# Ledger of designs, part 53: designed miniproteins, single chains

Each design is a single chain, and the fold is of that chain. pLDDT is the mean over its residues in the fold that is shown.

## One batch from the design tools (miniprotein)

Design m1815
Fold by ESMFold2-Fast:
Structure m1815 (fold): chain A 66 residues (1-66)
Amino acid sequence: SRAQRAFQELVERGRELVSEEQLAEAARLFQEDPAAGFRYLGEVLEEEAGDEELGRLAYERAEELE
């Protein structure tokens, strides 16, 4: 799906910025609720990695799915 591809792209771009555990949790959340997975990914990218641009892109994807 479009959401799955967008999520995988953001995971790849964030791979060196956040922990494997955080990426795994984002992926687990995405399987249950795609919007929640994008929101969690956005939170860790923006707040923990300090990448405001990647965090914002993830939040925009979450909003599109709500």
Scores: mean pLDDT 83

Design m1816
Fold by ESMFold2-Fast:
Structure m1816 (fold): chain A 74 residues (1-74)
Amino acid sequence: SFLERLRKMDEILRELAPKTKSPDSPVPAEVRERLAALIDDPAVAERVLAARTYLELTRILTEYVREQVARLEA
């Protein structure tokens, strides 16, 4: 379910947070791959894999979550 995927995304981001010193902090490829695997939209998954900074990653994930929530209201 989307909620279970969201929970797993939160767990990964909580593991990453202590290792990020700023919005410009690089995101390890392993973390990006783990997050991309939880995304059911191939285009969004590719954007996650290409994200170079914590800020880019969180922007992509925020947009994805908002779109998914909007679809649940349909």
Scores: mean pLDDT 79

Design m1817
Fold by ESMFold2-Fast:
Structure m1817 (fold): chain A 69 residues (1-69)
Amino acid sequence: LEEELEKLKEEMTELVMEKAGVDRELAEQLVNHEIATYDPSNPPVKRTELAKKLDELFRKAKELLEKLA
């Protein structure tokens, strides 16, 4: 479970790095910020290809977190 969450975060970080062209440190901050401050009324990213993939990964991570809780 923890291994799966770590891999999901790595996948999201790699996607942000490749799509946005930022380094790992900045991409990791962005991913963590989105997860921690996700607000359905004010999404951190617009509905682009990157946003769709991040949304899918976020939903999967949320399911894993609910099982851990």
Scores: mean pLDDT 63

Design m1818
Fold by ESMFold2-Fast:
Structure m1818 (fold): chain A 81 residues (1-81)
Amino acid sequence: SIEDLVEKTLKELKELLDKKDLEGLKKRMQEFAEYLASNVSKEEALKALSKVLDELKSHPKATSEQIAAMLEIASEFVEKM
């Protein structure tokens, strides 16, 4: 389900945030956004992306740079849908 995918993605992204792996974070976010663009409606993609981004913004090790990079990736994929 999309909910299971969101939870798995959140776990992996939080681990990448903790490692300070910006390139890994960007790659994983791109993979998630690409999957959503190919497999769900724009409305469902926006809901899933918003949930992921909101959870990551609340993560104690999240930096403004990491959040900005993920927002940019999410917006680019949504615009192409």
Scores: mean pLDDT 82

Design m1819
Fold by ESMFold2-Fast:
Structure m1819 (fold): chain A 67 residues (1-67)
Amino acid sequence: SIEEIAREVAEKFGISFEAALELAELLKENNGQISREQIEELAEKYGVSTETLEKAGVYILIRLSAL
């Protein structure tokens, strides 16, 4: 489930469950295609680096392709 992926991402990347879940939902909704602007908005909203969100996003895409 998307919530399981979000939990794994939160643990692995040291970000909040809420940040991981919003990133995962955004990636699923947009078929893995999110803009730099969307990543920057999430980074600002949750106080995390864009670099961390990009790495988390790659992990999420791999997990989504296995569902």
Scores: mean pLDDT 85

Design m1820
Fold by ESMFold2-Fast:
Structure m1820 (fold): chain A 77 residues (1-77)
Amino acid sequence: SAADELAEALRELVRGILEEAGLTVHSVDVEVVDATRVRVTVTASGSEEQLEAAGKAIRDALREAGFTEVDLTIRRA
């Protein structure tokens, strides 16, 4: 479905941001709740500074993509 294709594209976007921040990515889950709301759950290993930078970059990228409500959970492994 179009929603599944969008969720996959967003998962790849989020993974790329985490890897660029220098994090070791264990899992990325993306749920497109509606046209303006997205949920992202990440489990990653890295420094607190890298996790904060990645979190900001993910929120900024999702807002640029049109999501006004971003529910982002980052879990440190």
Scores: mean pLDDT 88

Design m1821
Fold by ESMFold2-Fast:
Structure m1821 (fold): chain A 100 residues (1-100)
Amino acid sequence: SLEDVKKVFEEWSKELKELLEEALKKGLITEKEYQGAVNAIETYKKEIDEAKTVEEAIEIAKLMLRLLEHEFKKIIPEDDEVYKRIKKLVEETLKKLEEL
């Protein structure tokens, strides 16, 4: 259902924001990069809220997850535990969306 997609996205958003706060505290990302990521999450949340079908909501969520993973790969070292946790969170969330 649309409610299930929104719930999965909300849970992912919460966990990702916690990881981003950790990355910011460790100096792995800048305040500008942190705020950019938070703004992107809020923008896609609004787009999912406006989606009329489950399929549309899932595709918006997947696009956001893939774009953020791609951007973080450019700025966070792949050897860092925060990056590994972000990658795992994206992979697990994509799997949850595929099951809806």
Scores: mean pLDDT 83

Design m1822
Fold by ESMFold2-Fast:
Structure m1822 (fold): chain A 99 residues (1-99)
Amino acid sequence: MTEEERREILDKLIEGYRKIAEQEGLSPNERENVDLLIELLEKAKELSGVERRAYLAGALAVEDSLAEGLSPEEARARAAEAIARMRAAIEAQQKRLAE
């Protein structure tokens, strides 16, 4: 997959969540979590390599938090943890491959 194709996929995903954010019936917590998800996806689009993968992991954690009906505070905490875990996992793998 090319970098351009990856960015197009992210753009379509972001557009999908923006349409969800426009829907009636979202609670304030659900709307804030959708906004957070969009922010993390937009940041992943700007980044590459390890950092892109980390922010995509964060976005997935927010998506899971939306499905569970969690607060924005809990969603942000889970996203931050997912980002940190992904960075650590990739760094550990890269260290093994460099040896």
Scores: mean pLDDT 82

Design m1823
Fold by ESMFold2-Fast:
Structure m1823 (fold): chain A 89 residues (1-89)
Amino acid sequence: MQEELKEELRKAAEELIKEFEKEKKELEEKLKKGEISEREYVSRLTGAALRVIGDLLTKGLEALKRGLPKEVVDEIMRETSKRLVEILK
């Protein structure tokens, strides 16, 4: 039962990362085509990153409420946050 919650949270985190990478690429393409300014690019990318962090926190809290150990949630959150920072570079 705990393994199902762990896998569900890891899958949700992975989906959030993939969605963020896709949104970043779409924003980079729009910037390259001159459809958005550099300021709009930074603003929209920052907004997307904050949304991912908020969604990740919500999913982590839900997993904790459903009985996933704090240590497991903390590990997944730390790994996912590290990946987000790497993508933002």
Scores: mean pLDDT 84

Design m1824
Fold by ESMFold2-Fast:
Structure m1824 (fold): chain A 101 residues (1-101)
Amino acid sequence: SIREHAERAREAVRKAYEQAGDEASLETAVDMAKGGYELAGEPGDVAYRAAKIAGQTHGGEGASRAAGLTAEMVGNHYGDEAIRGTAEAAEKAYKKAVEKA
């Protein structure tokens, strides 16, 4: 479901923040947005900017919330496959970001 996949994306960014700090949460959100929006045929720039601003204003929790909202919007406009791919990209990006920290 769209809600479940959006929550997976949100939790991946949150876990990156908790384990490796703000930079890891931002990198996870960026990689998630690029993966999800490229699958949907759009660039991830808007999602990247939203995650960066939210992270700078509210830390990793802000980046996590922005990632969840962005993933939900992708699912609502581009369907369940796009949101699933976005959640998978977020989980993959989280593992990579934490390994680099």
Scores: mean pLDDT 65

Design m1825
Fold by ESMFold2-Fast:
Structure m1825 (fold): chain A 78 residues (1-78)
Amino acid sequence: DWKKKAKERLERSKPYSEETAKKLSEKLGVEPTVEAILEAIVERELEANPELDEKKLREGKEELIKKIKEAIEKIKKW
């Protein structure tokens, strides 16, 4: 069933594939999880652009994770 395969692919890609997550985790020195990688990226962005609102940036990370979870739930209804 292509719908089941699409769901599994989305769950693995989530913004990153497992391979991409592993490579990013090695470069950033964090766990190969979406949450840990996004946190490390937020820290890097704040260092590069100190005028950024840290709270807004972290809320954006949470919103991204939420949107990915919502997309997975949407596929469950297929």
Scores: mean pLDDT 58

Design m1826
Fold by ESMFold2-Fast:
Structure m1826 (fold): chain A 81 residues (1-81)
Amino acid sequence: SLEEVAKAGGEAGRAVAEGNPDLASQYATRVAKAALDAGMTPEQASRLATEAINAGREAKTPDEAAKKAMEVSRKLAEEGL
């Protein structure tokens, strides 16, 4: 679902901002799977996971990272469906 994509994206971004690359990788995989399950192409799913990670890298706090990653994941999922 679109909500599962957004939630996983937010968790991936938070993990990146907290400096936990293993957890970030796990959530990025979950985002991609959720996007595919929602009907997105592999290319769209990959882009969405990448953008969620990038939102985490650019944020100043884990809470900001989670919010921005969730917002970008939701937007890309809405555009891809």
Scores: mean pLDDT 81

Design m1827
Fold by ESMFold2-Fast:
Structure m1827 (fold): chain A 68 residues (1-68)
Amino acid sequence: MKTVEIDVEVHGKEEIEGAFLWARREGFKEVKVILYKDGKKIVEKTFSTEEDPKEVAEELMKEAEKAL
């Protein structure tokens, strides 16, 4: 599979970075990250696994703040 879907309960940037690095390690080319807060879906976005995990985490945290 070239794309994976990852569901993450957001406690901090480290959760997002870890999930992204896991997808890259497993050989996926794209990852769809779905962020949940208190059991509610707040963000859904697709990224290339070639992107910097820190930049991905920062972008997702900004999107999460806008969704709250």
Scores: mean pLDDT 73

Design m1828
Fold by ESMFold2-Fast:
Structure m1828 (fold): chain A 83 residues (1-83)
Amino acid sequence: MKVTVEVRVRLEGPDASIGVTVEAKGAEVTLSPVEARLLPDGNVEGRATAELSDGPVESVTVTVEASPNSKLTIEDLRITREE
């Protein structure tokens, strides 16, 4: 069983940066580097993907951190299970 966690966020601020932490009970987590890009409106779009490859998965906790003086919006959180 493989579980994939994808988080998409938006930050408002000129020097915005994003940190993502994924924790799981009952599985090992492999977190891919966070992808961040500057949008034409000056906001930052961040994407993070984590893979959980050993089950059974009891719980998943996702923590998203933003740089100081930024407004953070979580736009999408998806958890997909593949057998």
Scores: mean pLDDT 72

Design m1829
Fold by ESMFold2-Fast:
Structure m1829 (fold): chain A 100 residues (1-100)
Amino acid sequence: SEAEAALRKLYEALLKHKRDVISEIASSIKSNYLPEDDPLLDALRALFPEASDDELYTLFALLLQVHFDIPSPALDELSEAEREALRAFFEEHYPEFRNL
């Protein structure tokens, strides 16, 4: 799917820019997030079984950054169409964020 291709590209960009994509949002998600019973985190883990927990939480934070239009060096590697595919993917798993 377009979302899966965009997610794989985002994960590669995350690995390339790992030091620069650690944000206050990523730190907040890691500290306040409960890793049990989250369908998006489970979907990300299934797509990226090789990823560390830190990388998965950072990827989750980058999806929130896409939704809220927060800039990131990793997101700058993606086209607008790829960012829209990621927003749609995030909203599919968190429909409550559709108008936020």
Scores: mean pLDDT 74

Design m1830
Fold by ESMFold2-Fast:
Structure m1830 (fold): chain A 73 residues (1-73)
Amino acid sequence: SDIDNINKIINDIDKIYAQTKNPQVQQQIQSNRQQILDLKAEYEQTSDPIKKVSIMVRVIGLKVEVDLLYKKA
């Protein structure tokens, strides 16, 4: 399910967070994690299939940003 996919992304982000030693990168990762949590809550509250698709696209984009932040650090 999409919720299972979001939860997997959050778990992957938590693993990346645990492996970084740079406090500035940690703060940026936590910001993206919080945005994903907010999007998860919106997904659970909406019945609009178009909004659900847009939420999933944004969640994936935020995860890609975390991967890029970790590679730069």
Scores: mean pLDDT 88

Design m1831
Fold by ESMFold2-Fast:
Structure m1831 (fold): chain A 87 residues (1-87)
Amino acid sequence: SVLEELEKLYEKALEALKNKDYETFEKYVAQMLNLVGTLRPDKESEDELLRLYLQTLRAAKTDIEKAIELLKELYKKAVEVIEKHEK
């Protein structure tokens, strides 16, 4: 399912972030955003996802703990969008 694919991408992004593998982290976070984008969320949800994505990327290089929190928020918002479309 799309949720299972998102969860796997989230886990891979989180592992890369904890290992300070920023290239792999950026790759998986971008894939999370692209996956949710295939569901064609409304503009408000799309704007929120993009904002969280950009904040997560910015924090990854300056504050790893904050980046982990933001990545989790991005994941939760992505799950919300998927659940709305699977109902």
Scores: mean pLDDT 86

Design m1832
Fold by ESMFold2-Fast:
Structure m1832 (fold): chain A 98 residues (1-98)
Amino acid sequence: LSPWDLLEGPERYKPLIEELKEKGFTDEQLKLISVYTGGNSVAALGLAIGLLDEGKTPEEAVEFFKNASFEELKPLIEKGLKRIYEKTGSTLAKVLAS
């Protein structure tokens, strides 16, 4: 599984990935987050955005995903997916958040 598939996927997600990289996320960190979300790249983006909005650094966000239980990740995935919908208009993110 590669989180970078979004770089070759729908154009709507490229600006979000660029924004995360601008805020200091590396390709390897985004890959790790995708793995921890069960390979759901959209959920991975949502979680990363949500943690940055909470004031976490990219390193702190990765450490949170590495150590968090699924029960801790679930509400953050939902919150992040709502943010993706608000920023991109992604109907997929809206459906997954519901």
Scores: mean pLDDT 65

Design m1833
Fold by ESMFold2-Fast:
Structure m1833 (fold): chain A 98 residues (1-98)
Amino acid sequence: HMSLSEFIKEFLEAYEKGDYEKMVELFKRAIKEHGLTEEDFVIFALYLAEKEGVKEAPLVRFLLLSGQITVEEARDFILKYSKNEKFKKLVEEVSKLL
């Protein structure tokens, strides 16, 4: 696995700057170099959705981790309820790579 602290540091810096291209690049690296799965990505995207103000995101993450919903249902939730168009585009672009 990628050094979690290094990934988080670089990712949070890109996120704070609104650098969505850099965030997509970081996810591409995580897929290629560390075997990031679609489930891993969607779990992380739910943490970002919570930070963006989607209050239901922690419940959706719990339902995914407990096997009560699919990865596809969790992804569709993010795309439907997120208000940030750049974040939605990031989710769509990274999902195409998985």
Scores: mean pLDDT 80

Design m1834
Fold by ESMFold2-Fast:
Structure m1834 (fold): chain A 85 residues (1-85)
Amino acid sequence: SRAEVDALERESRELVKQIEEAYKNKDWDKLDEYADRLGELIKRGVALLDEAKAAGDTETARRLGAIIIRTEIRIFKLMTDQPYK
């Protein structure tokens, strides 16, 4: 649904900001928690993407793909810039 896609986009943006703050503060315990939450968020996004593709909803599929890829790229860049544990 549109509400589920809107929630996923909001949650992904909030989680990325939380991960950035935790890296800045070197809060490794929170980073471990956020890694688990990120995995669940991506899994949920992929499931919604597959449903949109099956329904022929190309606009929703495009939006979901963009959310997933942007989230993954942002986290990857953050991890490569600050490779500490």
Scores: mean pLDDT 82

Design m1835
Fold by ESMFold2-Fast:
Structure m1835 (fold): chain A 73 residues (1-73)
Amino acid sequence: SPALQARIAALEAEADRLAAREAELQAQLDAALANNAPKEEIAKIARELMDVGAELTLVQIEIWLLRKELAKA
């Protein structure tokens, strides 16, 4: 259905935004570690990275389920 295809496209755009944020946070974490940043700073970046990674995974699962549903039509 066109509505289902539009929903998948919207989720793919969201996944792209989350992946870009994850890459930015990974670069921040790598820089913080290389510069021996305080433990609390490293922990804050790591927690945000884990949260974004979890959200990206859930969005990817939703895309997979919707694509599976689209394939049945």
Scores: mean pLDDT 90

Design m1836
Fold by ESMFold2-Fast:
Structure m1836 (fold): chain A 66 residues (1-66)
Amino acid sequence: MTDEEIDEAAKKLEERFGISREEARQLVRDLQDGKISVEELKERLKAMGLTDEEADEALRILVSHL
């Protein structure tokens, strides 16, 4: 994934869920680098205030850019 693709994914997460662009970019990088699992990503998103359904939607957006 390029830096531009990571930025686009992060922008979508910011626009839909209100998480910061930098936090979203870090989550995308950690997922693609294998530093976190899909399950850990979902739990982090929920800890940031997303509902279970919103976290699943965010995962769909991120997976489409992997």
Scores: mean pLDDT 77

Design m1837
Fold by ESMFold2-Fast:
Structure m1837 (fold): chain A 56 residues (1-56)
Amino acid sequence: HMEELRKQLREAGEAAIKAGETSGDEAQKYRDKAIELGKPVAEWSRAGVAAEVAAA
């Protein structure tokens, strides 16, 4: 579970590095990939906060 999110975060980091090493459409493509890969981690964090609020 956590390992899958950690893997996606690592892949997002790799995509960001690739974006920095390229230009034009290729750079934009890698930036979009990094953002997309980061979404599950952001959603997981949001769900955790919502659960904490509901418990209080």
Scores: mean pLDDT 68

Design m1838
Fold by ESMFold2-Fast:
Structure m1838 (fold): chain A 98 residues (1-98)
Amino acid sequence: SRERELISRLPPEQRERLLLLASGVEGVRESLERATDPEVRERIRKALELLEEELRREIARASAQLGEELDPDAVFDALVDLVRQRQQQAQQQRQQQL
């Protein structure tokens, strides 16, 4: 995809930071879905908002650095796909070692 190609052009440190942030957002969203206590949900929701804001800001920096307009939602989807692909490859590698 266009977003995957553009992400691959970023410096490794910036790319890894985006992947870490996207993984964090997905993990916090899963925690929010599992939480049943209203006060716990409120705290998780606030943490999610902060992570999503940081991710949007880093995507804006990447856009400026590449000189390309990036859709934050499309970039997030591409980052999540890359994280899941890495996790799947790592899991398959561990299964082959056992």
Scores: mean pLDDT 82

Design m1839
Fold by ESMFold2-Fast:
Structure m1839 (fold): chain A 65 residues (1-65)
Amino acid sequence: DLEEKKESVEKSLKVLGETLSKRSVDDAQAMIEVAKRQIERLVKDKEIQEFALNKLDAIEAELKA
């Protein structure tokens, strides 16, 4: 179920965002780059991959604001 998979991704990225908010901006940036590469390697469904990468880009933007 695509919606269930998107919900799971969103919950995982929320936890990541909370973890990143406790790190320095430089460390958070490095962790985001690692997360993007892992999503691209492990998430083969293009729709879920793009959803996850868009959510991660939003987290990155909030950390830089």
Scores: mean pLDDT 79

Design m1840
Fold by ESMFold2-Fast:
Structure m1840 (fold): chain A 102 residues (1-102)
Amino acid sequence: MLKVRRTRDVNGHHTEEERIVKEEDVTVVSDSTGGVRVFAVRDPENDSYVLAVRGGQENVDKAAEVKEETVKNKETQTLEVRDESAGFGEKLTLEYVPPPPP
């Protein structure tokens, strides 16, 4: 399973949220300034995830810094979406969490 920590900064207002999501076909959505969508796709052959980040609607008309990363099991990765002119910043940290013992 993946642990997702989301930190948002909108005009100096900080919000932090944390949730656990399933290991396969993970989708994380943020609702800040139109929302940011993160997809994590499991690659079982390489024991990894491919991450893709899409900026929110307000960031489509502005060049937002969007980063794509690959996450392996038990690795922590951080993705950032920024729109500096709008004072918008969002940071997503992804961490592999083992399933609870049976």
Scores: mean pLDDT 51

Design m1841
Fold by ESMFold2-Fast:
Structure m1841 (fold): chain A 62 residues (1-62)
Amino acid sequence: MSPAEKAIEAAAKAKSAAAGAAASYQDRLTGGPESGERAVEALKEAGASEETVRGAEQGYRS
């Protein structure tokens, strides 16, 4: 893959992670407990590694 193609794929993964994190934050404001699970699921759907999924869990648990 070209560097541009890799960058596009990385951006897509970052957007999925950001969407999950945003949902987690929003649910925290409303008191919902499931937003963190959505963040993890979004990263899994994006095909992220276990390390990336764990990073997302740490992020929204902070």
Scores: mean pLDDT 60

Design m1842
Fold by ESMFold2-Fast:
Structure m1842 (fold): chain A 70 residues (1-70)
Amino acid sequence: SQKILEEAQQQIKQTRDQGKKIDAITKKQLEKLYSKKKADELAKKFKKKSDKGVQYYEDHQRKLAQEKIS
């Protein structure tokens, strides 16, 4: 049971780490197409949407882990 929660936490961490790498690549691409100020603004908007998606995924994974333990 403890192991299931640990697996969920590791999966959440991996997803966050991947998101950070994607965000960095996206920002560099935007800076090539737009002014730095505009690129920074767009990157912040994309990150907010991405963070919301990750939160839904994390909440779902935690619920599934709890259900398996119960």
Scores: mean pLDDT 65

Design m1843
Fold by ESMFold2-Fast:
Structure m1843 (fold): chain A 60 residues (1-60)
Amino acid sequence: EADIQAFIAKLDARQAELRAQIAELRKSDSPAARFEADILEGVIALLEGVKALLEKIAEK
């Protein structure tokens, strides 16, 4: 059974991976690495929006 909670858990795992990549990129003083981190933070913001919508549906 594909439960909404199972899908949220998959999103959490993906966000954790992206946060780890961002943390590594943020350790670099390279402008290119900082730019890449900013893009990945944008991706996390989109995933947070999707997760919030799914949680809202699950609470009904």
Scores: mean pLDDT 79

Design m1844
Fold by ESMFold2-Fast:
Structure m1844 (fold): chain A 88 residues (1-88)
Amino acid sequence: SPIEQELQKLLREIQALIDRFQAALDANAPVEELQRILDEIGAKMKRLKVVLDKGIAAGVSRQLVLEASKLMAQYIALDTEVALLERR
């Protein structure tokens, strides 16, 4: 379905940004750079929530719902990690 295709696209875009965040973290990038990537992930997460709610109502696969939930939990963990880095 079109909603399922949009969900899959958003999941891939978010995963690519998370991979970019991890590469920046491994390269010991400034906190400001990490925050910029995290803000981009946050914007995609807001869209993911809206599309996911519509997708659930439209009967998209349970697997996609679980993948979206996993990425949302991962985003919260990364947001917390950056907040802790800013306090050092």
Scores: mean pLDDT 87

Design m1845
Fold by ESMFold2-Fast:
Structure m1845 (fold): chain A 60 residues (1-60)
Amino acid sequence: SVADHILRARQAYQAGNYAEAVTHYRAALADPGFDSLPADVRAEYRAELARWEQLAAQAA
């Protein structure tokens, strides 16, 4: 589910594994259930992914 992917992404992020966090976050947005979320919630998740992608790029 979207929630399970987000949880794994947050766990990886807290561990400093930014590339892994981004991978799980992308999986959340690719989940078939993502498009059934409210538009404001989807926008928030997309914005968060963009921020984490920038952080992962800086950490490489």
Scores: mean pLDDT 82

Design m1846
Fold by ESMFold2-Fast:
Structure m1846 (fold): chain A 78 residues (1-78)
Amino acid sequence: SSEFEEEVERLKESLERTLEYAKTLSREEQEKLLAQLKTYKKKVLDYLKKQKAPKEYIEEVEKAFDETLEELEKLIEE
């Protein structure tokens, strides 16, 4: 399962960096980033399901994306 474990850890790191970077962006740039991140979430989840990743890993990935999306949406509204 090393492939799924590596993908999950890389994704979490990427999402954390993306959220930090988003704080430096204009509202228009944040809106574009939000749209791209929503698309990326769908692609990643589809990929994991196709690869028959364990349910636990899929749920962890979904949660990480949802928490990041929530924070980004909040940032755009403020």
Scores: mean pLDDT 83

Design m1847
Fold by ESMFold2-Fast:
Structure m1847 (fold): chain A 102 residues (1-102)
Amino acid sequence: SPRVEELRRRALDVLQRLGDIFNELVDILEHTETPEDVERARQLLAEARQLYAEFEKILKELESDPDVPPEVIELFRAMLDDYRATLASLERRLAEVEAKIA
């Protein structure tokens, strides 16, 4: 289905952008030395949350389409759960770094 293919491409684009942000966040949190690094990490976490919300919306559109195989929905739900856990882990790491830099 052309619509399903378009939604999948949009989902993959969001996932790629999330991956890029997560990589930048990990790098900043590993090498945090200044309050400015903390501020950048907060900005990246906000962007990641926005992209996560966009991914949720795409998943809801995929769920509403009868042409989408259940296996695809299950895979994307698993990815969404993994990304939620990653966000929580990064938020915890940022809090630890903030406590250490003071």
Scores: mean pLDDT 84

Design m1848
Fold by ESMFold2-Fast:
Structure m1848 (fold): chain A 98 residues (1-98)
Amino acid sequence: DKTLIDAVAEALGLTEEERQDLKSFDLASVDLETGEIKDSLVKNPRALEVLREIVHYLLTGEFPEGSILSDEARELLKKALEKYKDLTLGEFFVTPVD
């Protein structure tokens, strides 16, 4: 099954190793006030940096200052996250339970 992480990894051209590492991410590990990632299972440096930018975008609707992503990668990530956020993660942050 194609997940949000699969779509993001595909859009960013991540390697299979980076993609599998990024898939180890769990939203429960994120501090929703600070965006800090606790007990991260993601160990690859590039995958971890991508994860931090995804978390920042999900919490603020913006990419962080000094983003490591290219303009093209940011646009692809925005489109992927908008599609899946509205279905799952967006509802989680806007409407806890309906």
Scores: mean pLDDT 60

Design m1849
Fold by ESMFold2-Fast:
Structure m1849 (fold): chain A 77 residues (1-77)
Amino acid sequence: LGGTEKLYREAGDYYVTQAKKNPEKKAELLIKAGDFYYLARDFDEAIKNYREAIEVAKKNGDTELAKKAEENLKKVE
């Protein structure tokens, strides 16, 4: 809870940066970013990254990643 939130935010930032560098894996990396922001209790950033992951996954035709991001988004709401 306390003291580890900064490390989780930094991990989220890392995966956002990796998503920008790796368009082919963007949806998967954005889901990971959202997961770390959720652990950091940064719910606004978690929601933002899950929503972008859903859009990217749908554009790529990856229905499984889209569903995973939608399920994770529903838990944050």
Scores: mean pLDDT 85

